Designed miniproteins, single chains, continued (2). Designs and how they scored, part 81

Each design is a single chain, and the fold is of that chain. pLDDT is the mean over its residues in the fold that is shown.

## One batch from the design tools (miniprotein)

Design m7001
Fold by ESMFold2-Fast:
Structure m7001 (fold): chain A 56 residues (1-56)
Amino acid sequence: APAFDESLIGKTVQFRLEDNTVSEPYYISSQASYDKAIADVERTYGAKPVEVIEIE
């Protein structure tokens, strides 16, 4: 999974997965919310995120 970057705080992001699927949007308020979004994506899609896409 991509490493957390503090520049993502306050942004809405999507994750590109290893199968080239793009996740639904997630709002990042903290590192904890980022870690939770990664875990949710892995659980929901069954694939690991490889890229973070800013959509704002």
Scores: mean pLDDT 81

Design m7002
Fold by ESMFold2-Fast:
Structure m7002 (fold): chain A 56 residues (1-56)
Amino acid sequence: MRARAEEALAKAEEALRAGDVEAADEYVDQAIRSSPSAEEVAEIGRRYRAALEEAE
């Protein structure tokens, strides 16, 4: 599960760098669904939010 969540999050960050926010949202949802713990979900959300602000 963790490896899949990390890969999905990496793809979400890549999509944000490319300016594809819709694809990034789909990948971050996939990462959250693949995460077994609340701590992992919180970290995914925190990293995605930081990437969104940086891509802005």
Scores: mean pLDDT 73

Design m7003
Fold by ESMFold2-Fast:
Structure m7003 (fold): chain A 64 residues (1-64)
Amino acid sequence: AEEYTEKGRELYLQGKLEEAERYFRKALEIDPRHEEAALGLWQVLVLQGRDEEAEAVLAEVSKA
C-alpha cells in the first residue's frame, strides 16, 4: 500500500492525474483503510471535477 501511495503522489506532483488515480486505487485495494491513499485519490478526483466520486472515497475509508 505505502509503495503505491508514494508512486501515486509522485505522479500527482507531475500533473499525471490519471496515472496517480490508478496507483492510489491500487493502494486502497491492498489496504482499504490507508488514509494517505484515500486523501490522495480524493484530491485527484476533486481536481478533475469528480466531486461525488471524491466524497464516496472518503466515506468508504471511514467504514473500513
Scores: mean pLDDT 78

Design m7004
Fold by ESMFold2-Fast:
Structure m7004 (fold): chain A 86 residues (1-86)
Amino acid sequence: MEEAILLAVLTVAEGSLAFIERWIERNPNPTPEQLARLRADLDTTRGVLADARARADKLNLPQSILDRLDAAEARAAALAARVDAL
């Protein structure tokens, strides 16, 4: 089921974004090594979202799933900007 696989991938990506957001809140002054790892984890999540978008563009998905993907991409972009400001 194409929709179920995309939903699973999206749910994992959303969980990764929530973990990164919570980690930043708990670690306001990260070390250079922690910041490098955070950037790597975020880049991985953004890659997963890009692959999900490419798959979604080939599928006739419900708007609710497309809205979730749009929201996750926006969250990832906002987090990238926040990490770059640290």
Scores: mean pLDDT 83

Design m7005
Fold by ESMFold2-Fast:
Structure m7005 (fold): chain A 65 residues (1-65)
Amino acid sequence: AMLEQPATAVVESGLDANGLRIEGGTVTGDSQEALGALMDELRARVEEAKAAGVPEIRIDSLTRS
């Protein structure tokens, strides 16, 4: 069990088959569960952007402002 161990995932830049451009970056969660939830949110955002006709999504490194 990893309760407080940060987890990271790299999202690669690319062009989706529907013409949506994805600018990749690093996603960091406070745990594996938090990372999973963030990745699910990103997936939902991509689907919403496709439905709305948005040409590009940027996924930058998640840092506190």
Scores: mean pLDDT 64

Design m7006
Fold by ESMFold2-Fast:
Structure m7006 (fold): chain A 69 residues (1-69)
Amino acid sequence: SPFQQAVNQIRQAAVDGIQQGLSDDQIRTLISQILRQSGLPPLPSDATLDQMTDYIRRLVDQLSQSLRS
């Protein structure tokens, strides 16, 4: 699904960004672009890596809840 593709792209962008040594701000920018293009709610402009991780976890939980119903 487009939603699952967006979640996978966000996870990949975070992993690749960390491995490349990108800053939290650079990773946030990449994730925010994917979210905007996918019609998903935006991250806070000052989101930390921990807050971004929590956001991804919540997106996965929402998808799982939809599949269980």
Scores: mean pLDDT 75

Design m7007
Fold by ESMFold2-Fast:
Parts: sequence; C-alpha cells; structure tokens
Structure m7007 (fold): chain A 70 residues (1-70)
Amino acid sequence: MAALEAEEAALIAEIRSLSPEAQRAALEAAAAVQAEAAKTLSGETATEEQLAAAAQRALAAVRAVVDAAK
C-alpha cells in the first residue's frame, strides 16, 4: 500500500493544479474503474492481490486523465 499511497499523493497534487473540469473528469474516471472492480470483486472473496490490482487500475485511469489535461 505504501507505493500506492505515494502515487496517490503525487496525483492529488497534480490534480489540484488542474482546472475544476479536469479534476472532475479525473474523479469520474477513478469512480468508473472502482465500480467495475466492485462488480468483479465480491466482498469477502476478494484477495489482497485483487484489491491491489483494482487500486492500480484506478490510479492508472486518473493518471491518464491528468496527463491528457496537461
């Protein structure tokens, strides 16, 4: 989790420098990936690896939106 937390902190700093419209797009992209992950990962059956993979995909989606907004 520490590596994901560091990446998340860096993305948050970049998002804060973007326009409100770009910030909203980044949050919507993350929410969409998390919603898809939730459909695949049912509660108690989710492994630590599956949760980490879902978090990485959410961060990658936000990163792509941030990079496109620059």
Scores: mean pLDDT 70

Design m7008
Fold by ESMFold2-Fast:
Structure m7008 (fold): chain A 77 residues (1-77)
Amino acid sequence: DLSELTPAMIEFLEEEFKKFDKDGDGKISNEEFKEWAKSLGLEPSMEEIKENADTDGDGKVDFKEFLEWVIKEMKKL
């Protein structure tokens, strides 16, 4: 549910996502997602990314999956 994010947070996350979307296809790889998380001081395992972010199992995280993962991490705090 994206309603838990303010428009300003969505804009911030969109800019972060774009930094790792090097080919501009609107998706980042699971490996690129892990590197983004490390930039925030987080070190999710590849299994955690596959379970909680790559919900489609396609080996990539789209912007919606990226936002859903951020919401889940915020709820753990």
Scores: mean pLDDT 73

Design m7009
Fold by ESMFold2-Fast:
Structure m7009 (fold): chain A 82 residues (1-82)
Amino acid sequence: SKRKKIEELVAKGKEHIAKADEAWKAGDYETAIKHLDEAIKYYEEAARLARELGDDITEAFLRMQIAVARIAKARAEAKLAA
């Protein structure tokens, strides 16, 4: 079902957020960026499926998670530029 697929995609996104956090704590900003990019991809696909279901609350939540991940990515990119 689409709902089960959303749950699987969200779980994958969360796994990548956790790995990005581990990489950030280790000072490995390149690896953090790679995991943030993967998390964004999973959340974008989940948000697309939520929109197809008319699940506005789940879509809005996932769009917020994407925004948070993009901010984290910009912070990691700033660390590499310094």
Scores: mean pLDDT 91

Design m7010
Fold by ESMFold2-Fast:
Structure m7010 (fold): chain A 66 residues (1-66)
Amino acid sequence: SSPEAEIPDLGPDTPDDERYQAIARAMLGLGDALPEPVRELLRRVAAGEGDPERLLLEAGELASRL
C-alpha cells in the first residue's frame, strides 16, 4: 500500500501561502515515496519560491501523469 500523505489541517484563517508551504513540507517528509520531479516542485514551494499554489498544482498534475 502507498503511504498516505499527512496534509496538515491548518485553521481557516491561515494565509494560503503558509498553508501551501506547510503542505509541501509535509509531503517532502514522504521522501522516496514521491517521484523526484514532484519533490523538486515541492522543495520550491517549501522554500517560498514563486507561486506556491501554482507549483503545488503542477506537482499534483505531474504526479497524476506518472
Scores: mean pLDDT 71

Design m7012
Fold by ESMFold2-Fast:
Structure m7012 (fold): chain A 83 residues (1-83)
Amino acid sequence: MLSEEERKELEEKVKELEEKLKEDPNDAKAWAELAVALAKLGRFEEADEYLKKARELDPNSPFVFEAEIEVGIEQLKEGVEKV
């Protein structure tokens, strides 16, 4: 799993992206990046919610598509570890 340092960096990135989205809530790329960071932190419910927002804003974005794959991979990793 993530090191404590990597986890802290991801938590800081989440806060940065949340602040960015307060300024521009229509930034699909920022929603997608936030979802990926949350998935890496194991916060899958929040990741799925924010990924859905990104997709609703820009369903054809390569960033949203890549984020969907990345979130899916992180969810599969947790599923395998839990079995």
Scores: mean pLDDT 79

Design m7013
Fold by ESMFold2-Fast:
Structure m7013 (fold): chain A 102 residues (1-102)
Amino acid sequence: MKKKFEEDVRESLSRMSGSIARTAAINAGETDKADTLGRLFEEYTRLTLEIQEARDDPDRRRSLLQRRVGVLQQMRDTTTDPTMRQQLDQQIARLQAEIAAL
């Protein structure tokens, strides 16, 4: 019973994350990239929640963290906002350190 609630919350958070990212991209003048950034943020949120569930499985956690790094790299390559690029570079560095600690 708890798993279904957690899955519903995960999906809702992912969709909300995508909408926020899309709106932020539009406000930054990146309207042509808004849908791509929204999709990538949805995937990032889903992976983040899956990683939390996989914390007791180091091999699965490593695989999911590597996938999350890939998503952040795609966001970095998509955005032209220097502040967002800097924040993404910091997140990538933290995730790479976490993978190395596994």
Scores: mean pLDDT 75

Design m7014
Fold by ESMFold2-Fast:
Structure m7014 (fold): chain A 68 residues (1-68)
Amino acid sequence: DARAHYRAGLAALRAGRYREAAEHFLAALQLDPRFEQAEMGLALVLGSPALSPEERARLLAEARRIVA
């Protein structure tokens, strides 16, 4: 469920796995587009210097497709 993906995203963030964290937050938003905590989690990941500009652009495009 959306909550499980959100928890997995938080765990990935704590482990420094930003790509994995972003994918989990996006999956949570796919299940619940109004999941504010998942949206905020994704924003934190996208602000991270650990992501390349290309990865950030792809994740932003995917988020825009889901959340609108």
Scores: mean pLDDT 80

Design m7015
Fold by ESMFold2-Fast:
Structure m7015 (fold): chain A 105 residues (1-105)
Amino acid sequence: MKSREELLEESKKQAKELLEETKKAAEEAKDDLPEGELQGLLDLVESALQFLEEGDVRAARSSARFAAVQARRLAELSKSEKVKELLLEVAKKAEELAKLLEELE
């Protein structure tokens, strides 16, 4: 069983990886999806990481859940198969992060 400290450090690592993948998805999607919607997704993922660095697990979980919902919505709006696949991977990782953060409560 992982300790709370180990789960928190793993969550921070996953949030950093999620942010990098979200940046990649946003760059690929810049000609396909509205800039404001992509920035909104980036802001949610960045907020999750910032809340984790501050130790606010509940706020981080909420931001991760909203990021997953937003990523799935943007994937449905995308006309590019590559962008859709990248956004679905972002959604999956955001959902995995949110589940990990639920274990910290």
Scores: mean pLDDT 87

Design m7016
Fold by ESMFold2-Fast:
Structure m7016 (fold): chain A 80 residues (1-80)
Amino acid sequence: SSELELVQRFVALLLAGDARARAIAEAIAALSREKGLENVTRREIAERAGVSVRTLRELIPDFSVRAMRAVITALELARA
């Protein structure tokens, strides 16, 4: 899916109070600050968020730096 579709999906989930989406988005944002997105793996996000890698794959099927940036954008939009 495109980055815009991922932003829209995560904003909707975050506004609906989806705890898994929030944990994943906050984990990606934290890992981005700690070590940069280029060095972040699916396993580290799943571990930090307290979710399975399967759950992460369901919510972010096309894993990339662009996808992780889209999720951070969604988190910032949902906080505004």
Scores: mean pLDDT 88

Design m7017
Fold by ESMFold2-Fast:
Order: sequence, then C-alpha cells, then structure tokens
Structure m7017 (fold): chain A 101 residues (1-101)
Amino acid sequence: RVKQSLDVARDRMAKSTGLLAALGRGLISEEEALAMLSLSDDEVLARLAELDPQAALAYRYSKKVIRTESDPERIRDIMFRLADLARRGASEEELEAVANA
C-alpha cells in the first residue's frame, strides 16, 4: 500500500540521518550502517546512543522533522544539516534549533 511505503521511506530517512553522522565520524562501516537500516527504531536509537550520542540526537530530531514538515526539499535540507552538525559534534541546542526552524 502507498501509505505503508511512504511510512517506511520516512523511517529510513530518519535512520539515515543518524547513520550518516556516525559513518561520517568513522564510528561505523558502510556494511554496519546498511545492517542497522533493517533494525527497529528503538534498536537503532539504542545502538547510536551507545556509539555516538550526537548521531542519536540527529536521528531523534530528524524523526520530529519528518512528522511535522510536509515540504520534501525542506525535510532533505534539515536532515543533511542535522547529519553534518552531529558529525561535527555540535551541541544538543544547535541540533534542536535546526529541527525547530
């Protein structure tokens, strides 16, 4: 069903934001990132929180953006900014400001 496919795509986008941040910091391999895409939200969040709290924050804020924002281009831009900020070790306040913009 189209609705289920869109929900899966949105979930994958949120996971990708956190995984890209961790991958960009050299904390996981590409193979590990691909494997983690098949895990539940709770499992991905738990693993990212242990590995990189910044990547876990990027994941949580990207999920909020996907639920509240309807413009695909804006979602993409915010998610890339969250991934880049998390990769650089930005504060929780900076991540929250980008997600709430």
Scores: mean pLDDT 71

Design m7018
Fold by ESMFold2-Fast:
Structure m7018 (fold): chain A 70 residues (1-70)
Amino acid sequence: GEIESLEKAVKADPTDGGSLVGLGLLLEKQGEYKKAAEYYRRAAEVFRENGFEKLAEELEKRAEELEKKA
């Protein structure tokens, strides 16, 4: 399925920020809040390392909100 395809993409390239965000979004839609937060935090680290600080902060904030729901 879609999640399995994105998990394979992230396994092949752990720095694929787009696929990490995609996994977070799909898992969030399925109510898998803890797993979604983990992927958003991983995406935030990738984007921060590439100079996208504001995007990283927004992803970390989203992860924190989901962790409160889990």
Scores: mean pLDDT 86

Design m7019
Fold by ESMFold2-Fast:
Structure m7019 (fold): chain A 62 residues (1-62)
Amino acid sequence: SLVEEARRHLEEAVRALEAGELGKAVEHISRAGALLREAGLSAAEINRLLKRPSELLADAAA
């Protein structure tokens, strides 16, 4: 499913952040967001699911 594909991208984003690969993390977060939107999730639900990866990205980029 699109939601399962998005979940895999979020897992890859976390791995990229752990490796210091910010560009890869941004790419995976963006792909996950697009897949969740295509799956019909609301903006609020998408923002909730992306909150933790986005916070980790902001922390890693600081």
Scores: mean pLDDT 84

Design m7020
Fold by ESMFold2-Fast:
Order: C-alpha cells, then structure tokens, then sequence
Structure m7020 (fold): chain A 103 residues (1-103)
C-alpha cells in the first residue's frame, strides 16, 4: 500500500533524524513490523538491540516521539504503531522507577 509506506517513511525519517543510531533503527523496525502483524521480522529486529539501564531514558524519548508522530494520522497501521509504542513506554517507565528505588 503506497500510502502506508509513505507515512511509515515519514515517521522513520523524523525519528532517525533525531536519534540516528543502529539501536534506534532496530527499535523502530520492531515497532513497524509488530504493527503490521509480522511477528518473525519484529522479533528479528528486537534481537538486534539490547538496552542497559543507562539507555532507558533515550529509549523512552524515542518511543514518545514515535507515539506522538504516529498519533497525528488517522491510519490503522500508524494507530497500532502508537499503541505498541505507548505499551512499551509504560514498561520502560516502570523499569526506570524500579532502578531509581534500587539506587
């Protein structure tokens, strides 16, 4: 679908312009494939990154940007990208809070 591919490209370009790392690219690919129902490719993308406690703030910033950009569009795939990004944000914010309690 050319419209879906164009919207995904715009989000990808905006996110990678700010974050620009192989990790950010892998995280974004995971979100896109998951939103499109491609579990195998989503898991393959997820296997290409690891987050340490120090990486969590940047991962949160990336996911907040993805959710914000995707939420601007009335499109099923982009709504799903935003939903998945928001779910992961909830997990990462909980992990960050736990790390602060351990300090």
Amino acid sequence: DPETEELIREIREEVLAEFGTPRAEAMLEMLIYAARGDAEKALAAASRFRLTAEDVPEAIALLEKVARLASQYDHPVLKRIAEIAEALLAVLKEMQEEARRQS
Scores: mean pLDDT 83

Design m7021
Fold by ESMFold2-Fast:
Structure m7021 (fold): chain A 61 residues (1-61)
Amino acid sequence: SEKERRAAAYYTASAILRAGADFLREMAERSSGERAARYAAEAEADERAAEELERKAQEAE
């Protein structure tokens, strides 16, 4: 159904953002100074976006 497809799309987008955040966290750990801080900030932003998409997926169910 459209509802199930919408929920699946939100979960898929969330999973992609979480995978991207994990990569950025690893880059932050392998970096230093301002570069490490930027990777960490981007990871945190992607994690928050993923949480929002997960919330929307639950609402679509």
Scores: mean pLDDT 88

Design m7022
Fold by ESMFold2-Fast:
Structure m7022 (fold): chain A 94 residues (1-94)
Amino acid sequence: SGELPEELELFAKGVDLYNQGKYDEAVKYFEKAIEAAPEPTPLLYLWLGRAYEKAGDLDKAIEYYEKAVEIARPVNPTLARIAEEELQKVKEKR
């Protein structure tokens, strides 16, 4: 844990808050994780999208799911597909 990058510590806190149903707080920690990251991973954008969706901000959820898809496609096709599936679900709720 002492060698964990700041972004991963913030990300882990965001996931913990999300699992507690504290979605607005989870958004803040995922945003901090993205700001702390030299290169934000598609996984960070996917979780931020999920947190915004649960917080009721569907437009921001769509924005971050689209970013997750775009960034994931060249490096992680499986994660891109997961993000595309979540994107379709949130568009149906809007």
Scores: mean pLDDT 86

Design m7023
Fold by ESMFold2-Fast:
Structure m7023 (fold): chain A 79 residues (1-79)
Amino acid sequence: SALERARELFDRLVEALEAGDIEKATELAKETARALNAVPESSPEAAALFAATAITLIGYVIDDPRFEVVLKAFMEEYK
């Protein structure tokens, strides 16, 4: 399902963030947002995953402002 794909992409995004791979994290953030956009808007699971992704990215930006491009890419892709 789109939700299962979004969760898988989120897990890969976290791995890229932990590795400090900003370019890969940026692409995975966009893919995660696109997968979340494919889930019905009323899904509480999709809303929770969006919140978890946003909070995770904000945490990385606080520690290292280079991650701001990842957060921006995620937020711009999410509808």
Scores: mean pLDDT 86

Design m7024
Fold by ESMFold2-Fast:
Structure m7024 (fold): chain A 59 residues (1-59)
Amino acid sequence: MKLSLEEQYVKIITNTYLESLKQGLSKEEAEKLAREIGEGLGAPKEVIEKGLEEAKKKA
């Protein structure tokens, strides 16, 4: 299945947060890293926030 660019960004941000927690980072460190990755990809702030909200619901 082809994901839209927005859905790809959300998935990357969500996975970055969850993998960071799995590797033993704090929630604050995981959020900071996920934001940094999203910003580096050029994702809009709204998309970064959406990815983080989805990640927090799964964590």
Scores: mean pLDDT 81

Design m7025
Fold by ESMFold2-Fast:
Structure m7025 (fold): chain A 68 residues (1-68)
Amino acid sequence: MELLEEGKRLHAEGRYEEAIKKYEEAIRRDPDNAEAWENLGAALAADGRLKEAGEYVEKSIALREKKA
């Protein structure tokens, strides 16, 4: 998904708020995309939003377990 790749690029550039927006849009289009939730959590952690980051990482784990 282009939105996920754009978010990854922005995250790599240190543009965390913009990366977060791209990941949020990716999740809106596919809420079962565990990778998008995982990357959103990573970007939130990099932006210093650790509580929110933890919640979204847990969501990604739950989605991956659902597929197993």
Scores: mean pLDDT 80

Design m7026
Fold by ESMFold2-Fast:
Structure m7026 (fold): chain A 66 residues (1-66)
Amino acid sequence: GEEAVQAARGTLEKAKEAFEKGADPSTVANLLTAAYLQAVAAKIFGREDEANELIEEARKLSKEFE
């Protein structure tokens, strides 16, 4: 379960870094999607509070593309 949380955090940090560096929106969107899926996996493995926090953070960044 913890591995999925760490993976999601790492991927979300990469998404934030890509966004800050002005990377292509599709690159940031792909990283956010990967982080979201990893966070959902963490939630399935019982790490619900940490997973929900990561999902919300990814969702907030995703709103930049709405």
Scores: mean pLDDT 78

Design m7027
Fold by ESMFold2-Fast:
Structure m7027 (fold): chain A 90 residues (1-90)
Amino acid sequence: SLLSDDEIRAEAALLDASVTLSVAPNVQKKIDATTDPAELQKILDDLQGQRDRLEALAAELADTDPAVAAVLREAAAKLDELIARAQKKL
């Protein structure tokens, strides 16, 4: 392989963070439009799972790819905002 496993992992993580940041406004609109507590809880659970995964990846990459880790933490912080917004509706 021309790319190391670490380089492939860093690129995949960047794509995940970029997608998360790009869809965040649409997720916010979905939270605002959702009135069913069960559906809000599902959204909350999904957001918490994504946030935990991005934070774990950021911690793993912090020493080798600090710029990538920073973008992952930016995406995790955006998910924390959405989590707080969903929690206020429960």
Scores: mean pLDDT 86

Design m7028
Fold by ESMFold2-Fast:
Structure m7028 (fold): chain A 53 residues (1-53)
Amino acid sequence: VTLTPEEAELLRRLVELAQRKGRPIHEISDEEAAKELGVSPETVRRVRARFFG
């Protein structure tokens, strides 16, 4: 799966968020990640689907 530069940056920030929270990325909800990263939950869900699905 190839990501756009924006999607790749969002993915990197999601991984960093998971490390900061001490939880694996799949335990962080799309809503929680969206709130912490300042993006929509829909954007988080799309990036997860492209990278992890």
Scores: mean pLDDT 75

Design m7029
Fold by ESMFold2-Fast:
Structure m7029 (fold): chain A 98 residues (1-98)
Amino acid sequence: MLSKELMRKLIEMEVLTSMMELLVWSSIREGRLTDADLEKLREHARRIVELGKEMKKKYPEAAATVNKKLEEALAVLEHYAERLPQLRPIVEEFRKLA
């Protein structure tokens, strides 16, 4: 059962995932991943986890859909962590908090 609130929050999770991917892609293109970029990635990752927890608590019937959005975000981080080892702590924090 998808409420307007749940739909908005799922879209927010997807937008944040896309923002993380764009930031990492830009950093790779520039040949530099700064501490500021890592901080922004951590902020986006934490927000996605927070939204996922909130939505699963409020809409337990949507847990599977929310978990898929969390898995999509984690997959982006894991994919780029293969090339950028400095992302590994963010991946581990995401797994621990999700």
Scores: mean pLDDT 85

Design m7030
Fold by ESMFold2-Fast:
Structure m7030 (fold): chain A 82 residues (1-82)
Amino acid sequence: NELAENILRSLEAAIRQARELLERLRDSPLAPELERLLRELEELRRRLEEAREEGDAERALELAREADRLLAEFLELVERAE
């Protein structure tokens, strides 16, 4: 499942960046939104990894689509944070 593997790598990178950014932005008005996105990214990564390990290609594809949307939201927040 190449799509799921690629998205998992993207989610892992985003989670790492989000954790680092959250530590730097603790006092920022953006912190609550970043905490929400981090939580959603971590939950989605877990679900996608489970679908991949179970060989559920249909579910993995659906979760990959949600990951794309969530990653776009994260990128927008990063741009706003500078």
Scores: mean pLDDT 81

Design m7031
Fold by ESMFold2-Fast:
Structure m7031 (fold): chain A 92 residues (1-92)
Amino acid sequence: DYYEKGLELLRKGKYEEAIKYFDKAIEEDPNFAEAWYNKGLAYYKLGNYGEAIHYFEKAIELDPDGEVGERAEGLLKAAKENLSKETIPYVP
């Protein structure tokens, strides 16, 4: 299925290709928390922290008390921290 193909590509470091397959999985089931989470993880691996934050928040919304939501919350915090560090270090 599209989700399993996305996971295979994610494992191989083909993050942009993995995102395309997670998009297809989400199109088939927009409540698939794992697909939203792994799409966020792929963006995180690409350094696209703003995109990663959005998809992790969606995964948490769909699975707030489950394992996926817990994993997404951890990476959401890490992505927010990394996004803050990418702001031009102009501290007056």
Scores: mean pLDDT 81

Design m7032
Fold by ESMFold2-Fast:
Structure m7032 (fold): chain A 66 residues (1-66)
Amino acid sequence: MKEELEKKAEELQMKALAAAVAGDMETARRYLEEAVKLLEEAGKSKEEVEKVRQGGLTAMDQFAAS
């Protein structure tokens, strides 16, 4: 179901952020990639998927810089 995929992607984005806060950037990146894939499978537009990816990368960079 599209709604379930989108909710799961949002949950994965939160997990990516939590991993970044913990300093595990590899795990954070993996969760973000899974979230992006689920959004694509849910039928989100390329523009929406790109905005989510950019937001996640920006948030992870913020924590990587301490």
Scores: mean pLDDT 78

Design m7033
Fold by ESMFold2-Fast:
Structure m7033 (fold): chain A 59 residues (1-59)
Amino acid sequence: SSARERLRQALRDAAEALQRGDREGAREHVREIGRYLRDMGWSDEQVERAVEIMLAEVD
């Protein structure tokens, strides 16, 4: 699906941002991942929890 393709791209973008030391850029891509997960039918609660976990891993 289009949302799945955007999710894959956001994951790549987050990884590339981390590789160059851009933690703020990585966090923004994690927020984008959350939006795509909602588009794919995840609940707001599930998305909030997943985003919190991913942001903690960036730290």
Scores: mean pLDDT 82

Design m7034
Fold by ESMFold2-Fast:
Order: C-alpha cells, then sequence, then structure tokens
Structure m7034 (fold): chain A 120 residues (1-120)
C-alpha cells in the first residue's frame, strides 16, 4: 500500500485529469497535468522513501491516467505520443532513483512505450 501523502497526490492528480477532460481541455493540457502529477507523485515518493515495489505502484497509476486521457481523445496524435514517451523516460529515471533495478525499469519502460504505440 502507498503512504497517504503519495496516494493523496495521485488521487488529486487523477481528479484534475478527469475534470480537465470533462471540461474539454486539449490533449496537450491533459498531458501537462499528467506530467505535473508524475513529478509531484515521485517527489512525494522520494521524500517518503518508497520501496521499489511502491514506486512501481505509482508508475502503474500514472499509466492508467494516460490510458484514460487517450481513450477520451480517440487516441494520441504523433506529437502527443512523443510527449508521452518523454514523460515515460522521466518517470523511469525516477523509478531508478527509488532503487528499481535496471532490468525491471527497462521492462516497465518497454511496457509503457508499447501502450503508447497501442494508443496512437
Amino acid sequence: ALPARVRAVLVAGGKRVVDAIAAGASPEEVLELLRETAERAFAAAEAERLSPEQGVEVFEGLVNMLRLAASEHGGLTPEQAALARELVDEVVARLKALGVPEERARELREEALAEIERLS
């Protein structure tokens, strides 16, 4: 289970993404909210000294937010897919900082990139 502080960041970020989609925000605005949520979630994860396994839970939450955003916009444009790939690289670096092994981080990166391709 995630610490309350980290969970609160993910819940608040997820709500901002859902509310923005409902308000007709552009895909670029939604991706920026996802990026802000990722940065805040991993900053909180590092402060709370999350385990590698808990870091993976944060990553899975962010990937689920991306799936929701893409489904509401009929998929990702090439430009949006490129921005999402940049976010994956940023998040993978944060997972490694939490102690996720290189091989596991690579697998998670490949899974997220395959998902972005599927959503494009």
Scores: mean pLDDT 84

Design m7035
Fold by ESMFold2-Fast:
Structure m7035 (fold): chain A 95 residues (1-95)
Amino acid sequence: SVEDRLRAAAEEAARLGDPRARVLLALLRGERVTEPVNGLSPAELLALLIKSARKIGREDVAAFLRELAARQGYTLPPLDSLPDELPDMIMLLLA
């Protein structure tokens, strides 16, 4: 499933020291994350991961992350309000 592949990529990125991947793994476990990581709120992090997924052509991953945000009660900021970044390590592991 999309969730299983995303979890595997996030586990590998977390093993490599990515703090964003550790937060994504907590969210995938249904844990409530309230503290920012590297100045990003959980909602901003999810929005950046959605932008990154779309950048690598993974609309299935982007759709899953939007649903995850909605299920956990996060209101995503407008994607266009966030800076363009290079694809996240999690997303590079999915490419």
Scores: mean pLDDT 82

Design m7036
Fold by ESMFold2-Fast:
Structure m7036 (fold): chain A 70 residues (1-70)
Amino acid sequence: SEEERRARIEAEADRRVAELDKQYSLTPEQKELLRRAFRFELEIRENADDPEKVAQLRAEYQAFLDAAQA
Protein backbone atom coordinates (compact mmCIF):
# COMPACT_ATOMS: atom_id res chain seq x y z
CA SER A 1 0.00 0.00 0.00
CA GLU A 2 0.95 3.67 -0.27
CA GLU A 3 1.00 3.93 3.53
CA GLU A 4 3.32 0.89 3.79
CA ARG A 5 5.62 2.35 1.09
CA ARG A 6 5.79 5.72 2.90
CA ALA A 7 6.40 4.02 6.28
CA ARG A 8 9.19 1.89 4.76
CA ILE A 9 10.87 4.95 3.22
CA GLU A 10 10.62 6.93 6.48
CA ALA A 11 11.96 3.98 8.51
CA GLU A 12 14.96 3.55 6.17
CA ALA A 13 15.72 7.30 6.23
CA ASP A 14 15.54 7.27 10.06
CA ARG A 15 17.83 4.20 10.19
CA ARG A 16 20.46 5.95 8.02
CA VAL A 17 20.31 9.11 10.15
CA ALA A 18 20.63 7.02 13.36
CA GLU A 19 23.79 5.31 12.03
CA LEU A 20 25.37 8.68 11.15
CA ASP A 21 24.31 10.16 14.52
CA LYS A 22 25.95 7.19 16.31
CA GLN A 23 29.28 7.99 14.57
CA TYR A 24 29.20 11.82 14.38
CA SER A 25 26.86 13.15 17.13
CA LEU A 26 24.67 15.20 14.76
CA THR A 27 22.70 18.33 15.71
CA PRO A 28 18.87 18.23 15.44
CA GLU A 29 19.15 20.46 12.34
CA GLN A 30 21.66 18.09 10.69
CA LYS A 31 19.45 15.06 11.48
CA GLU A 32 16.40 16.73 9.87
CA LEU A 33 18.37 17.79 6.75
CA LEU A 34 19.83 14.27 6.32
CA ARG A 35 16.44 12.60 6.95
CA ARG A 36 14.83 14.77 4.24
CA ALA A 37 17.72 14.14 1.82
CA PHE A 38 17.50 10.34 2.35
CA ARG A 39 13.71 10.46 1.86
CA PHE A 40 14.24 12.19 -1.53
CA GLU A 41 16.81 9.57 -2.59
CA LEU A 42 14.51 6.69 -1.55
CA GLU A 43 11.45 8.25 -3.26
CA ILE A 44 13.46 8.63 -6.50
CA ARG A 45 14.47 4.94 -6.35
CA GLU A 46 10.87 3.79 -5.69
CA ASN A 47 9.66 5.81 -8.72
CA ALA A 48 12.50 4.77 -11.10
CA ASP A 49 9.96 3.41 -13.65
CA ASP A 50 8.25 6.85 -13.96
CA PRO A 51 10.64 9.27 -15.76
CA GLU A 52 8.35 12.31 -15.34
CA LYS A 53 7.97 11.74 -11.59
CA VAL A 54 11.73 11.09 -11.24
CA ALA A 55 12.43 14.41 -13.03
CA GLN A 56 9.99 16.23 -10.70
CA LEU A 57 11.51 14.60 -7.58
CA ARG A 58 15.06 15.41 -8.74
CA ALA A 59 14.07 19.07 -9.26
CA GLU A 60 12.49 19.19 -5.76
CA TYR A 61 15.59 17.50 -4.26
CA GLN A 62 17.90 20.03 -5.99
CA ALA A 63 15.76 22.94 -4.70
CA PHE A 64 15.97 21.43 -1.18
CA LEU A 65 19.79 21.09 -1.44
CA ASP A 66 20.12 24.67 -2.76
CA ALA A 67 18.03 25.98 0.17
CA ALA A 68 20.05 23.89 2.68
CA GLN A 69 23.38 25.39 1.53
CA ALA A 70 22.12 29.00 1.86
Scores: mean pLDDT 84

